# Designed miniproteins, single chains, part 16

Each design is a single chain, and the fold is of that chain. pLDDT is the mean over its residues in the fold that is shown.

## One batch from the design tools (miniprotein)

Design m565
Fold by ESMFold2-Fast:
Structure m565 (fold): chain A 61 residues (1-61)
Amino acid sequence: SSAAEEELRALYAEMRALVARYRAGEVSEDELIAREKELLARMAAILAAHPDTPVPALRIP
């Protein structure tokens, strides 16, 4: 896989882990919001630079 795809997957995994830590009470709501904003900005920058990068298909069950 490309470096852009690998970084995007890693950022996505970090976001899921952040949400899990928030649900476990390990981070505050303000910290969650601030960190999500940072992760989303990085993901957006990667996608803007590499628009053909495949994004993991996720479904809400």
Scores: mean pLDDT 78

Design m566
Fold by ESMFold2-Fast:
Structure m566 (fold): chain A 81 residues (1-81)
Amino acid sequence: MSPAEFLREAARELERVAEEAERAGMPKEHVDRLRELARQLRELADKIEAGTLTPEDVRALLETMAEAGREKAEARRWIEE
């Protein structure tokens, strides 16, 4: 799997988790944040594929991945109750 494919898969998982969490009653602001993080991961995947990634994009990628992990864990808590 390429790094771009990995990020697109991660974005699809965040979208699925957001949909399930929304159905479970998670507040809209958290659901919207999950969807925004998925969008950001897709943008970064496109930059990786195009070879246009900047050092600032690398930092943004690491921070977005860390936040996505935290938000996904919170969303899973809502789904699994």
Scores: mean pLDDT 84

Design m567
Fold by ESMFold2-Fast:
Structure m567 (fold): chain A 82 residues (1-82)
Amino acid sequence: MEIEFNYEGQYIDFNSITDEDELVMSEELANELGLTDGQKVTLAFDENNNLLGVYTGEVPEVDPITGKKVANTKELTVKIVK
C-alpha cells in the first residue's frame, strides 16, 4: 500500500518499508531527520492510519503536537541507501 506522509517537511513513502521491516531512506533524508543506519524507530498512526510521528524511544498514548490518540504502531529499522 502506497501512503505518503510529511515528516518535518520531508516525504516518506510507505513503499520505502521493506518486507524485512526496514524503513529505507536516502542519506540526505536520514541526516535531516537525525537518523542513522540500523537505528530502530517506531511509526505512530491515528485510527484512520494517518502518520502522527516517528519515534526513537517510547511512543506516547496521545501525540503532543496534533492531540490525536495513537491507535497503531509499527517498529522499523532504518536502512540508508546511497
Scores: mean pLDDT 67

Design m568
Fold by ESMFold2-Fast:
Formats: C-alpha cells, structure tokens, sequence
Structure m568 (fold): chain A 65 residues (1-65)
C-alpha cells in the first residue's frame, strides 16, 4: 500500500490544483478531510481523493468546517 504520508502529500497537491482549501489529518486507517466551504471544485476533488484513498487501502471521511 502507498505510505500514508505520501498519499497525504499527493492529496495536498491535488487540492492545490483544484483550488480547494482543505486540511488533512491521518488517524488509524482513515484520512480526514476538512473543507472550509463546499464548491463544485471541492466535490470533484473529493471524488478524486476517495478513489486515491481506496486504491491505497485507506478510508476517507470528509467534514465541512
């Protein structure tokens, strides 16, 4: 499986590319994504993030701040 820190780095880069303001936390087998606001681009980013996390063996949970 992809190392959690590597996956987090990839997600941070992807969030930047999508123009999404997100904070990330890793705990156990789960990556937590905290969004400042929900936009069409944040929804597209989250779909990508879910796929990347699943392919890497991690769960993804999303929260709106």
Amino acid sequence: SLEAETLLGMLEIAASVYGVDAKFEFKDDTIYVYLKKETEKSKQFIELAKKLAKESGYKLKVYLL
Scores: mean pLDDT 84

Design m569
Fold by ESMFold2-Fast:
Structure m569 (fold): chain A 63 residues (1-63)
Amino acid sequence: MVVYTDTQVGSFLSYLQQVDPVTAAQIQQIYPSMSQDQRQSVISQAFVSVVEKQSGVKVTITP
């Protein structure tokens, strides 16, 4: 099982803010109170949200 470091999470949150700043801010606020297992779940869910929004944007615009 891979546990993300705070540095890696910070980098991911910076990326996430470009697509879903509300989720990024929410995760940043609650992240310190989370267990390792919860951190993995939250990051995974945020990644799914980012992928969905990014896919929608890419389909809508011509990159």
Scores: mean pLDDT 65

Design m570
Fold by ESMFold2-Fast:
Structure m570 (fold): chain A 75 residues (1-75)
Amino acid sequence: MEEEKQKDIENDIKSLKRTIEAAKKLGMSLEEIKRLVDFAIERRKEFYSTKYSQEDVDEFIEKLRKVAEEELKKL
């Protein structure tokens, strides 16, 4: 169970980073990239809520938002 949780969050972190990098290469504005990121995180929150406890969901979303903020600062 812990291994599955770790894989889910690690895969989502990789996907988020790839999405931000791809959007930047496509010439999207910082504002457009922020909206895309927020949309992606909200979709993942809905998915996690069907599978994990509220505590785990909150922790995963906090981690994804933190990764997104760090990647967006590099832009």
Scores: mean pLDDT 82

Design m571
Fold by ESMFold2-Fast:
Structure m571 (fold): chain A 97 residues (1-97)
Amino acid sequence: LSLASRIAALGTAAAILAASTTVPGADKEAELRAVIELARELARIARELGSEEGVRAAEEAIRIAEEALKKGKVTEEEIREIIRKILEAADAAIEAA
């Protein structure tokens, strides 16, 4: 697979995990931690590719997820924003690749 395909897969996986926090009975804390790890990997790849936009978007997703984790609560609005920023980061990284 191309680098772009791998970045797209990583972004999709992170977005799916973020969305799964809306499922009743989900371990939201574990899923948010997984999203943070995937977003950090996206930020690393974006940085290596020279995508400042990708780095900023990934870091913003991490910030929102960390704040939700710290307060022990995540809203649908925050989940939508995390997904949006993850996809923005992946798209920017693909453009830079």
Scores: mean pLDDT 81

Design m572
Fold by ESMFold2-Fast:
Structure m572 (fold): chain A 88 residues (1-88)
Amino acid sequence: SKAEEELKEFSKKYKDDTVLTDEEIEEFEKMYNYLGENMPEEQFKAALLRLIRSKSKKALPLLEKLLEKAKSEKTKELIQAAIKLYKE
């Protein structure tokens, strides 16, 4: 999909290989609840990549919850791509 390709291309440019801890995943959820889809796209993609890399048990439930709340087609596509890449 275009969103999968977009996340993979972003991953090549995004050189930070750190993963989100469980605490950082909770902080991301709080930040997203505050900003919603007004979160800058680059920041959102970076968070999705770090979430995918974490393989945390909290990551997939959060992605699924965000997908249910997503209103824009682009946000839905990015989250669906992230879920697919998480599962591989």
Scores: mean pLDDT 77

Design m573
Fold by ESMFold2-Fast:
Structure m573 (fold): chain A 87 residues (1-87)
Amino acid sequence: DEAIEKARKEKKIQMSRVAPLWDESERKALKSTEEKAIVKAGEVIDLLQELGLNKEDEITKKLVEGSPEEALEYMERELEKTKKILK
């Protein structure tokens, strides 16, 4: 999705500013967490669209705000919540 791709690019710019301050292990963990958050965000957007809800802007905003860990937790929570609505 184009909006998720834009969010990903913006997040990469933010990450490149702080990444040099972290060790290699921290940088690897952060990249893994960021990728998981992006994947989960896409799943949430797809499921919400199945329900006739357009929350793409809201989900994209949450993806670029805060830390990758916070984004991942938010996306996992929203995915679980959306799956409950679909039952």
Scores: mean pLDDT 67

Design m574
Fold by ESMFold2-Fast:
Structure m574 (fold): chain A 109 residues (1-109)
Amino acid sequence: SEDLAETLEGMARAFERKAAEYEKLAQQGVPGAKDKAETYRRVAEGLRKAAEAFKSGNLREAAQILRETADFLRKEAEKYKDKDPKWAEEFQVAADSLRVLAERAEALA
């Protein structure tokens, strides 16, 4: 499904922009910015790989990548739940969305 690949590419671009922003802040010595940049980069990379799998018609691989990315986001949400509840909530919502996309990819396989 081309629409799903486009959605994932759009999400990847958004996370790539956030990663670049936090990388600049990390270079300026802002505490926590390096960890945030690494988190956003990993999510963007997962979304890019899932989009490529969708374009290649490999729906099972796309679903697996989305599940792995969702699991990573859930772990990050758990890590930040007490330190940054807003960030934890944003990661949990993103994880839930990626799980729904993974289930849809599996249904189309």
Scores: mean pLDDT 84

Design m575
Fold by ESMFold2-Fast:
Order: C-alpha cells, then sequence, then structure tokens
Structure m575 (fold): chain A 94 residues (1-94)
C-alpha cells in the first residue's frame, strides 16, 4: 500500500511538470500494486483503504488522459481509469 501511494504521489508530481508519459508509468505500477493489495485484503477496513487508493488512481488516469497528446496513450489511460473504478466498487460491496 505505501509503495502504491508513493507512486501515485510521483505520478501527480510528474503531471504537474507536464511529464505525462512518466505519470502514466507511475500510475500503471501503482494500479498493479493496488490490485494485488485488494486480492490480499481480508477485512472490510483493508478493502475500503484499497478502494480509496484505486479511486485516487482512477482520478490520476483521467488527468493523464486529458493531458495526453498521444491518442493511443489517451485511450489506455481512459481504459485504466474505468478498470480502477470497477476494482474499487468490487471491494466496497464486500
Amino acid sequence: MEEAENLIKKAREALSQGKVDEALEYARKAFDLAIEAGRQAKTPEEKRKVAELLREIADVFREIAEKSTDPEKRQEAIRLAVAADIEAIGLEIE
């Protein structure tokens, strides 16, 4: 969790500097780690914390999509944002 949170912080810092490609790489890694954390989460509190992180990751992917000039990377970021929201909902219903 802490590593994924740190990566999202780095992604936001990269976005503030106009480094959209670096932000996408950080956000992808954070997403992979958050999915793994969600699989290991056993309590409602643990699942809620991972869901909150996944929603933050989805917001970062949406900002990457808005700032990306590459149509392929933009589509990837949109797809990943939707995937992160779906994963968060799945954790919140149980």
Scores: mean pLDDT 87

Design m576
Fold by ESMFold2-Fast:
Structure m576 (fold): chain A 62 residues (1-62)
Amino acid sequence: EVEEALEILELAAKVDPSDRKTLELFKRLAEEAERGDEIAESFLAMYISIAKNAREKILEKL
């Protein structure tokens, strides 16, 4: 889910400021996907998958 991925990325950005750019990109992709951009939707889904798979590693760094 988009909201879960955003929460994970926000936590990552608090630990490492470099992840803030990833969070910003994700928010932009979410906005474009809401406008019906299928390419943005595809990238958003890929990012959600990556965030979920990396959740354990991200949480360990908090």
Scores: mean pLDDT 68

Design m577
Fold by ESMFold2-Fast:
Structure m577 (fold): chain A 77 residues (1-77)
Amino acid sequence: MSEEEKRAVIAAVNAAIEAFDKGYSPEEVAQRALEAAQKAAPDHTFEVEAKREGNYLVVTVTDLDTGKTVTAEIALE
């Protein structure tokens, strides 16, 4: 991944963790993560999905300009 893509993914994951810790829904977590990714790499277009899978928050960040996807599994326990 480019350094810009890496920064965007890191920003998205950090924003998702913060939003989840504050009690936001998966949809709101995805929205906060998307906003963080766009701020970190404004020349890129991203899609973010967040869902709860058992004891994990699964965040998927896709760079629509490159087609690259990163999935982060965040342990909730």
Scores: mean pLDDT 80

Design m578
Fold by ESMFold2-Fast:
Parts: C-alpha cells; structure tokens; sequence
Structure m578 (fold): chain A 67 residues (1-67)
C-alpha cells in the first residue's frame, strides 16, 4: 500500500539512505497521488541533497492537498 511505501521511505531516510527513501516516497505518491505527507518528506530530502527549488515545488503540492 501507499502507507507501507511511505513508512519504508521514512526508515531509509533515518538511515541516511536519501536516494532510496526518495524512491519509496515516489512509489507512495504513485499509489496515492493525494498522499500529502509523502510530498512533504520528498521535499525535505531534496533540501538535504541541495535541490531546494525542487523541494519547494513538492511542499507547495503537499499544501494544495491539505486545507
């Protein structure tokens, strides 16, 4: 499920495996395009990887999915 992919992504991010975490968050979004928290977590990782513009776009998408 999307939640399972998201939880695995969180574990990988905690281990410093940012690229793998990003992949699992992308899978969560593919399974549930309205998974706002997955967009937020992807944005955080992109900031850590030095891609703040990409991260900002994902955070904006997350905000649009939540009131």
Amino acid sequence: SAKEKFEEGKKLAKEGKNMEALKYYAEAIRLDPDYAEAYEKMGEILDELGEPKSGEGLRKKAKELKP
Scores: mean pLDDT 80

Design m579
Fold by ESMFold2-Fast:
Structure m579 (fold): chain A 95 residues (1-95)
Amino acid sequence: AAEEAARGAEEAARGGTEAAKGAKNAKGVAAGAAGAIAGIGGAFGARLGEPVEAVAEDAEGAAEAARRAAELGGEEARPGAERAERGAREAREAA
């Protein structure tokens, strides 16, 4: 459960990073980067023994930020947002 939640948060972080790279403007890049940071935080929290529910919330926050990167930064950020959403679902299912 905890390792699966950590993996979901890591996947959400990678999705945020990809969304930032795909974004065509500074606001989209910043939103994707915020998603990457949130996902990383969730993954670290899981390894430090945080409740899986808190890790799932961090991964969901990462997915929301990555979606915002696609909305603000254009269609090339969408694959990153979709990846972050998959990571968030994986983390939530582990909780």
Scores: mean pLDDT 83

Design m580
Fold by ESMFold2-Fast:
Structure m580 (fold): chain A 78 residues (1-78)
Amino acid sequence: SAAVAEGAALAVKGQKALNEGDYKKAAEYFTEALKLLSHSKTASAYIHEKLAEAYEKLGDLEKAKEYRELSEKLRKES
């Protein structure tokens, strides 16, 4: 589907931003990817883990923990 393809492309951009050390941009791309991939528990779990990584690098440890816990919950449901 177009939404899945767009979400996957945003996740690729998010990973590139993480690799480049642009953690704010990575969080923005992964947040947009999540909106498009939320119906896939597997994809959603992956994106939540990437958001946790981005927020941890930004020093937002509370958000990082929240996204990590959501990722674990989604993995258990998939």
Scores: mean pLDDT 88

Design m581
Fold by ESMFold2-Fast:
Structure m581 (fold): chain A 89 residues (1-89)
Amino acid sequence: MEEAEKYYKEGEKLYKEKKYEEAVEKYEKAIKLDPNFAKAWANLGRALFHLKKFDEAQEYFEKALELDPKNEEILKLLKDVQLELAKMP
């Protein structure tokens, strides 16, 4: 759990620096160590959203909501990704 939080914080720093691919790698390490880490799943989705990987972002936001069903921030992110997916085909 402590190691998962460390990778999560490294991912957050990279995300703020707009290094989204590197942020994804750190968040993936966090969720591998703690699969119940809802914030790591949500921020993995956010980084993928910035990389325009909307299908993957949607999947990870859905996983984050499964872990934290009343999180309004994740609900908004899921709505935002669904709107982007509606434009792509």
Scores: mean pLDDT 84

Design m582
Fold by ESMFold2-Fast:
Structure m582 (fold): chain A 74 residues (1-74)
Amino acid sequence: MEEVLELLKKALEAAQTPEDVRLVMAAYIDVIGHLLEGDLEGAARTVEWAAEQSKDPKVREYLRKAAEKLRELA
């Protein structure tokens, strides 16, 4: 879980546009919601969708890594 949150922080730090900042923040909130319910698959799908919405390759990379870590925990 800590590694997932760290990767989401790295995605936020890599975000250079207000659109990417909002996208990563929304993914962060949704991941926390899914984790509180024990829905690791829902959390992973949310983060993958967010990665596809970003045009920044670094933001996409960190979000994809976060989704991969969520699947490892499931």
Scores: mean pLDDT 82

Design m584
Fold by ESMFold2-Fast:
Structure m584 (fold): chain A 72 residues (1-72)
Amino acid sequence: GLSIEITGGKDLDAVKKALEPYINNLKITGPTTLSGTLKEGNTSKIIDAIESLGYTAKADYVFPGTIKFTVT
């Protein structure tokens, strides 16, 4: 599966809980970072979940298999 990296946001626990349906092994890996593996759905569902918390999200694909989300 695709690796997922998320950077930014103010409440990483809230972001993590919102993304648990879409990302396997989701962990807080730094003060502003979360990492995991895409479970199901697509980038749009992940963006929608982040935006439901009041943030804006941008997705960037990084070869060979990582999607990076920037949260502001």
Scores: mean pLDDT 80

Design m585
Fold by ESMFold2-Fast:
Structure m585 (fold): chain A 72 residues (1-72)
Amino acid sequence: PLTPLERAILHHLSMTPEGVSAAELARESGLSRSTISRHLRRLEARGLVERDRASGRYRATEAGRALVAELA
């Protein structure tokens, strides 16, 4: 299952279609960029989040948005 932090990250990304950087998520959460990046990589490995290679910004996939709807 997703941790509460991973659920919160995924929910935030599902509402931000333009994408969010790891630095922005770290600033908003008060966590280090390394901590946020680790959780983002875990979500990406599950196909719930993807990273735009040009911008470096993260966004929810269709699967990620579907999971957020299920968890609501």
Scores: mean pLDDT 82

Design m586
Fold by ESMFold2-Fast:
Structure m586 (fold): chain A 74 residues (1-74)
Amino acid sequence: MRLAVTLRPARPGLVEAAEEVIRSLGGRVEAVLRDGDKVTLVVETDKPAEEVRKALTPVVESLGGEVVSVVEVP
């Protein structure tokens, strides 16, 4: 399935760490979209949104960021 993962703030180190977590879950990052202070990663994965959020949250928070949303894209 395809997920839109939105993170704040849009810092390169935060994006790189999030991509590594997604890859460790067997997912793939298809696109990275920046909108002001937010970045949205478009991810192809077999994992549900809740599992992806749970894996990302501690890593993103340890870097001073937040996971704004993880939603399934139609």
Scores: mean pLDDT 85

Design m587
Fold by ESMFold2-Fast:
Structure m587 (fold): chain A 82 residues (1-82)
Amino acid sequence: MDEETRRLIDEAIEKAKSQTEEGVKEAVRNVARAAARLMGLPEEDIESLAKAIENYLKEKYPTVEGRAEAVRRAADALRAQG
């Protein structure tokens, strides 16, 4: 895994730890960008991927704390792949 992808994942984990709506939104964007880089997707697809992740989290986790924890676990899983 390259250093930029690792940085995005580390920032996502830190943003998610805040357990705020703003932190979760930023963490989702970082996870989407990291995943896009790992999958070889163009930057223009990052917004679409971020929206898909956000919609999934809202469907499965009704609280901001639950969404924050889910994003943190997703970022940890991405780190483990590198």
Scores: mean pLDDT 81

Design m588
Fold by ESMFold2-Fast:
Structure m588 (fold): chain A 72 residues (1-72)
Amino acid sequence: SPGQRAYAEALRRVAEQLSPEVSRRLLEAADRLEAGAPIAEVARLIQQAMNAASDEDRELIVAALEAASVAL
């Protein structure tokens, strides 16, 4: 859907600013979302990315998700 695509793009954009390990996990979440995976699975992947992230990276992810939430 257009909303899922926009949200996935937001995840990919913030991933460019993150450490490689966190970026990889967030890109996996974006790919799964575009593939039509259940929201619960996508949320779990995002949570795994956040758990691997520094405090700074976590703040960037949260800000991006808040900005993109209206696109879902």
Scores: mean pLDDT 80

Design m589
Fold by ESMFold2-Fast:
Structure m589 (fold): chain A 66 residues (1-66)
Amino acid sequence: DDYDAIFDRYKDADGRISRDAFIDVLMSRFGLSRMDALRIFRQFDTDQDGYLTRDEFIAALRSVAA
């Protein structure tokens, strides 16, 4: 749905989403297990900094939602 609105609710002060916030979104809003959420996070965290940018976050949500 409105992935930008979800990102804006969970982003940190630097405009990124932490791994824990991302896992929470996938578990609470998309009904995924913690293991599946973590696997998806690792696929999209290509620079391995423990955060997702807006573009990476939206791409990850699109991969699981529709």
Scores: mean pLDDT 79

Design m590
Fold by ESMFold2-Fast:
Structure m590 (fold): chain A 80 residues (1-80)
Amino acid sequence: MSVTLTFSSGIKITFTLEDLSDPFKLIGQILRLLGLQLEHPEDAEEIEKVLQILRDLLRGKITPEEALKRLEELKKELEK
């Protein structure tokens, strides 16, 4: 189970259920996305939507399975 998001710049990021289920890998993904917002300000709003989902997951507000579903919904919005 995985989801790949494509941002306006054409940058692609893939999230796996395994990565979302590991808090340390999740922290690493959040830091990577924060760096991408600084390097690609054109993607900043789209990346912030991803970061909101990952922060909710990190805080235990949602499950990894719920995070993956929200990322899949976001993918559909970004790829319209």
Scores: mean pLDDT 83

Design m591
Fold by ESMFold2-Fast:
Structure m591 (fold): chain A 63 residues (1-63)
Amino acid sequence: SMAEIEEARKKIEESLANLKKKGVSDEELEKLRKEVMEILDKGEPEKALELLDRQGTRLVLEV
């Protein structure tokens, strides 16, 4: 639904802001944002959030 997509978009932006505070580079954040937003635009908010959690955790561990 549109409401689920809007909620996911907000969570994505909040998560990316938190990753930036944790030292993830702007280049890696933009790559992650692009991938996650592509999935969200296809109407798959749950898959978008799953990718965000998985890749976000990896990026924090590599910093």
Scores: mean pLDDT 82

Design m592
Fold by ESMFold2-Fast:
Structure m592 (fold): chain A 59 residues (1-59)
Amino acid sequence: KLEELKKKLLEAIADILDAIGDKIEAERNGDEEKVEEAEKKIEEAKKKLDEIEKELEEL
């Protein structure tokens, strides 16, 4: 349903924004491990976005 897909989209976007913020803070602190974790989060959220977009196109 469109409403559920919209909610998933918003969640994925929020996750990307949070991960970007985490990456910036980790870079400022010189925390390489946290930077890598944030990058993985961004990649995962990107994959989710791709899947949601496919579902939206099928609608």
Scores: mean pLDDT 80

Design m593
Fold by ESMFold2-Fast:
Structure m593 (fold): chain A 63 residues (1-63)
Amino acid sequence: VEEARKIGEEVYEKAKEKGLIEGVKEGAKAMAEKAKELLSEEEAKLIEESLEAIAKDAIEEAK
């Protein structure tokens, strides 16, 4: 739970720097790839889905 929050904050900061949509997508992908290296395949998928949900929330907040 706390880890997901920190990931969301980093994705949001990247979105502000590079532009909302592309920055969020790039940040989410980078973190998902890192998670795959450390976690099992199933755990990595859950992380990817969580990052995508956080990315969508960040974009909605910007609107």
Scores: mean pLDDT 65

Design m594
Fold by ESMFold2-Fast:
Structure m594 (fold): chain A 97 residues (1-97)
Amino acid sequence: EAAERARRLGLEIIRLADEAAEGIEDEEVKQKVISLAVAAALLLVAASQSEGAERAAHLEAAAELAEELAEIAESNGLKEIAKRLRELAEEARALAA
């Protein structure tokens, strides 16, 4: 169940980052969003393939990247996407506990 949820969070972060990138005109900010989303998705894949403390570490790292994505989304007026990214970060941390 935790592995399945981590995998789903990875897909959702990519989807939310894609939506955020479409709403951002600055190419450097858009590239940062894509890079952070790919990094978070890779951490969530790693979490889905690991257990215990290793899984918790990957989930916590992914949550931090999701929070950074949320701040970028919020600063670009994408408040709904930012809220959903923060909710995903919270779910990742709950899975790490």
Scores: mean pLDDT 87

Design m595
Fold by ESMFold2-Fast:
Structure m595 (fold): chain A 77 residues (1-77)
Amino acid sequence: MAAEADALAARAAATVDSLAAQRTPAEVARAVGAALLEELRRRIAEARARGDEATAARLEAVRADFEARLAEVLAAL
């Protein structure tokens, strides 16, 4: 559902911002990032399984943005 995707998008953005702001150790940032990416992949698969392509597309965009921003945070550490 759209609200579910929006809530997960907000959590992904907050996670990246928190990792960057707190100067989190790279190993912790990778572990936190990997856990959220796995949750995003699971949610995308669940949305597709129920035929909710709009939610799946929204979550794919969130996943792609999160991966890009996490890579920037890790490169800056």
Scores: mean pLDDT 79

Design m596
Fold by ESMFold2-Fast:
Structure m596 (fold): chain A 67 residues (1-67)
Amino acid sequence: GAPDRERILRLIGEILRIIGEIIDAERKLKEAEEKGDKEKAEEYRKKIEELEERLEELMEELRSLPG
């Protein structure tokens, strides 16, 4: 059968949260690069990479659910 609405909404909520974190981290990365803060820029690049990996995992879970 189709997945429960609660399960879908929970997954969508997690995806949206991670997208928000990526957007925030990308903004902070740009700011750090503009200021020449190489250490912070490296930290934000690493964080973005980790968040993008998690987002792809969640997106794959969502794609596997029946419509």
Scores: mean pLDDT 82

Design m597
Fold by ESMFold2-Fast:
Structure m597 (fold): chain A 50 residues (1-50)
Amino acid sequence: MLKVGDKVEFTYEGKKGEGTIIEVNDEYAKVAARFEDGTVKIVTVKKEDL
């Protein structure tokens, strides 16, 4: 079960990212993410893609 504070790895727009879940709803999670290219941003990802 995904929850706020969990560390996750995922692919977003073809880039590998990792980060911490900051928000969860029924379908989506918001992740404070760092990508392999050094980009840091908050992204919304489907829970099935985490």
Scores: mean pLDDT 79

Design m598
Fold by ESMFold2-Fast:
Structure m598 (fold): chain A 86 residues (1-86)
Amino acid sequence: GAAEAAAAVERALALLERDPLPPEARAAVREALEAALEAVRRGDLAGALEHLTAALRTLLQSGRATPELLDALLEAREAVSAALAA
């Protein structure tokens, strides 16, 4: 549900703070994840999914993503998608 989606986004944000991403990529991913978390909290699950997709795209384009951060972001996207489908 929404609580699980929020927890998954928060976990991705925590991992991002320790990830050795370039500063610009890190800032863009952080902004998108913060927007996704706010969207989940407002019940805007479609908007949250769009923000998570933008974060994932930026992360993949950086070529520097850790497996842990990538997995956390994919888990967050899956949790939001599951909540949206319910």
Scores: mean pLDDT 84

Design m599
Fold by ESMFold2-Fast:
Parts: sequence; structure tokens; C-alpha cells
Structure m599 (fold): chain A 82 residues (1-82)
Amino acid sequence: SKEEIINKAIELRGLSEEQKKKFLDNYKAKQPELDRRIAELEAEYQRFIEEHKDDPEAVRKARFEYEVELALLEMQYALDSL
């Protein structure tokens, strides 16, 4: 989850209270952009699923690719906030 990634980033970096506040402020500032990109990714995934609903293999692969891209996107925004 987003919360787990945020908490892990804080733990792994051993951030001070001041650094933690800066990280959270940066993350909050980027939240609208992250949410927009997630929404775009979800819309693309849903469109693909609808277009390929008669192809279970394509649907399964698309779901896996979506889950991977979503995780990478969330991790990248957490890293960029450090």
C-alpha cells in the first residue's frame, strides 16, 4: 500500500523528525500528480480489459503489468520525495 511504502522509506533512511516533515510535505505536494497518473493508468488498464474481455490470457497479462506499473509508480514518487 502507499502507506506501507511511505513508512518503509522513512524507516530505511533513518530520517530525523525535521527530515520526515520535509519528506511528508514533498509527498503531499506531489500527491495530486501521483493520483492523476494512477487514474490515467487505471483508465488505460480498464480500456484494455474491455477491449480484450474475450481473451483471458491477454487480460491476465494486462492485470500483472498494471500491478507492476502501479507499484513502480508509487515507489518512484516516494523516492522522489526523499
Scores: mean pLDDT 80

Design m600
Fold by ESMFold2-Fast:
Structure m600 (fold): chain A 56 residues (1-56)
Amino acid sequence: MSEEEFERIRKNIEKALETARKEKSLAIALVALQEARKIGDEETAKRAEELIKELR
């Protein structure tokens, strides 16, 4: 994966996390976590895990 493609995916994940927070959607937060782990973005994955804890 190119660095440009990585950044685009990361931004899409960040938007998904923002949507999950607004909609209080555990499902969207879980998808964002899976995508972050898929691309190896540990920082974004941690942010998704924290959001999932908030939505519990």
Scores: mean pLDDT 79

Design m601
Fold by ESMFold2-Fast:
Structure m601 (fold): chain A 64 residues (1-64)
Amino acid sequence: MSVAEFMVYEVLEEAEGRPLSAREIAERTGLSQATVSRALRRLAELGLVARERRGRTTLYSLAR
């Protein structure tokens, strides 16, 4: 994984299954929302992250 992908994964791991928005992940990592979105897309392609749509917000958590 890239450094950004690793940082995003670590934040989701620390959240202990709590779903996080891309904005919350960006705030916790210090990365831009664009970088976080790219990392989340890659992690989802690898099956490591699950996406959940709740209303107008997309939330992310570690895949089971």
Scores: mean pLDDT 81

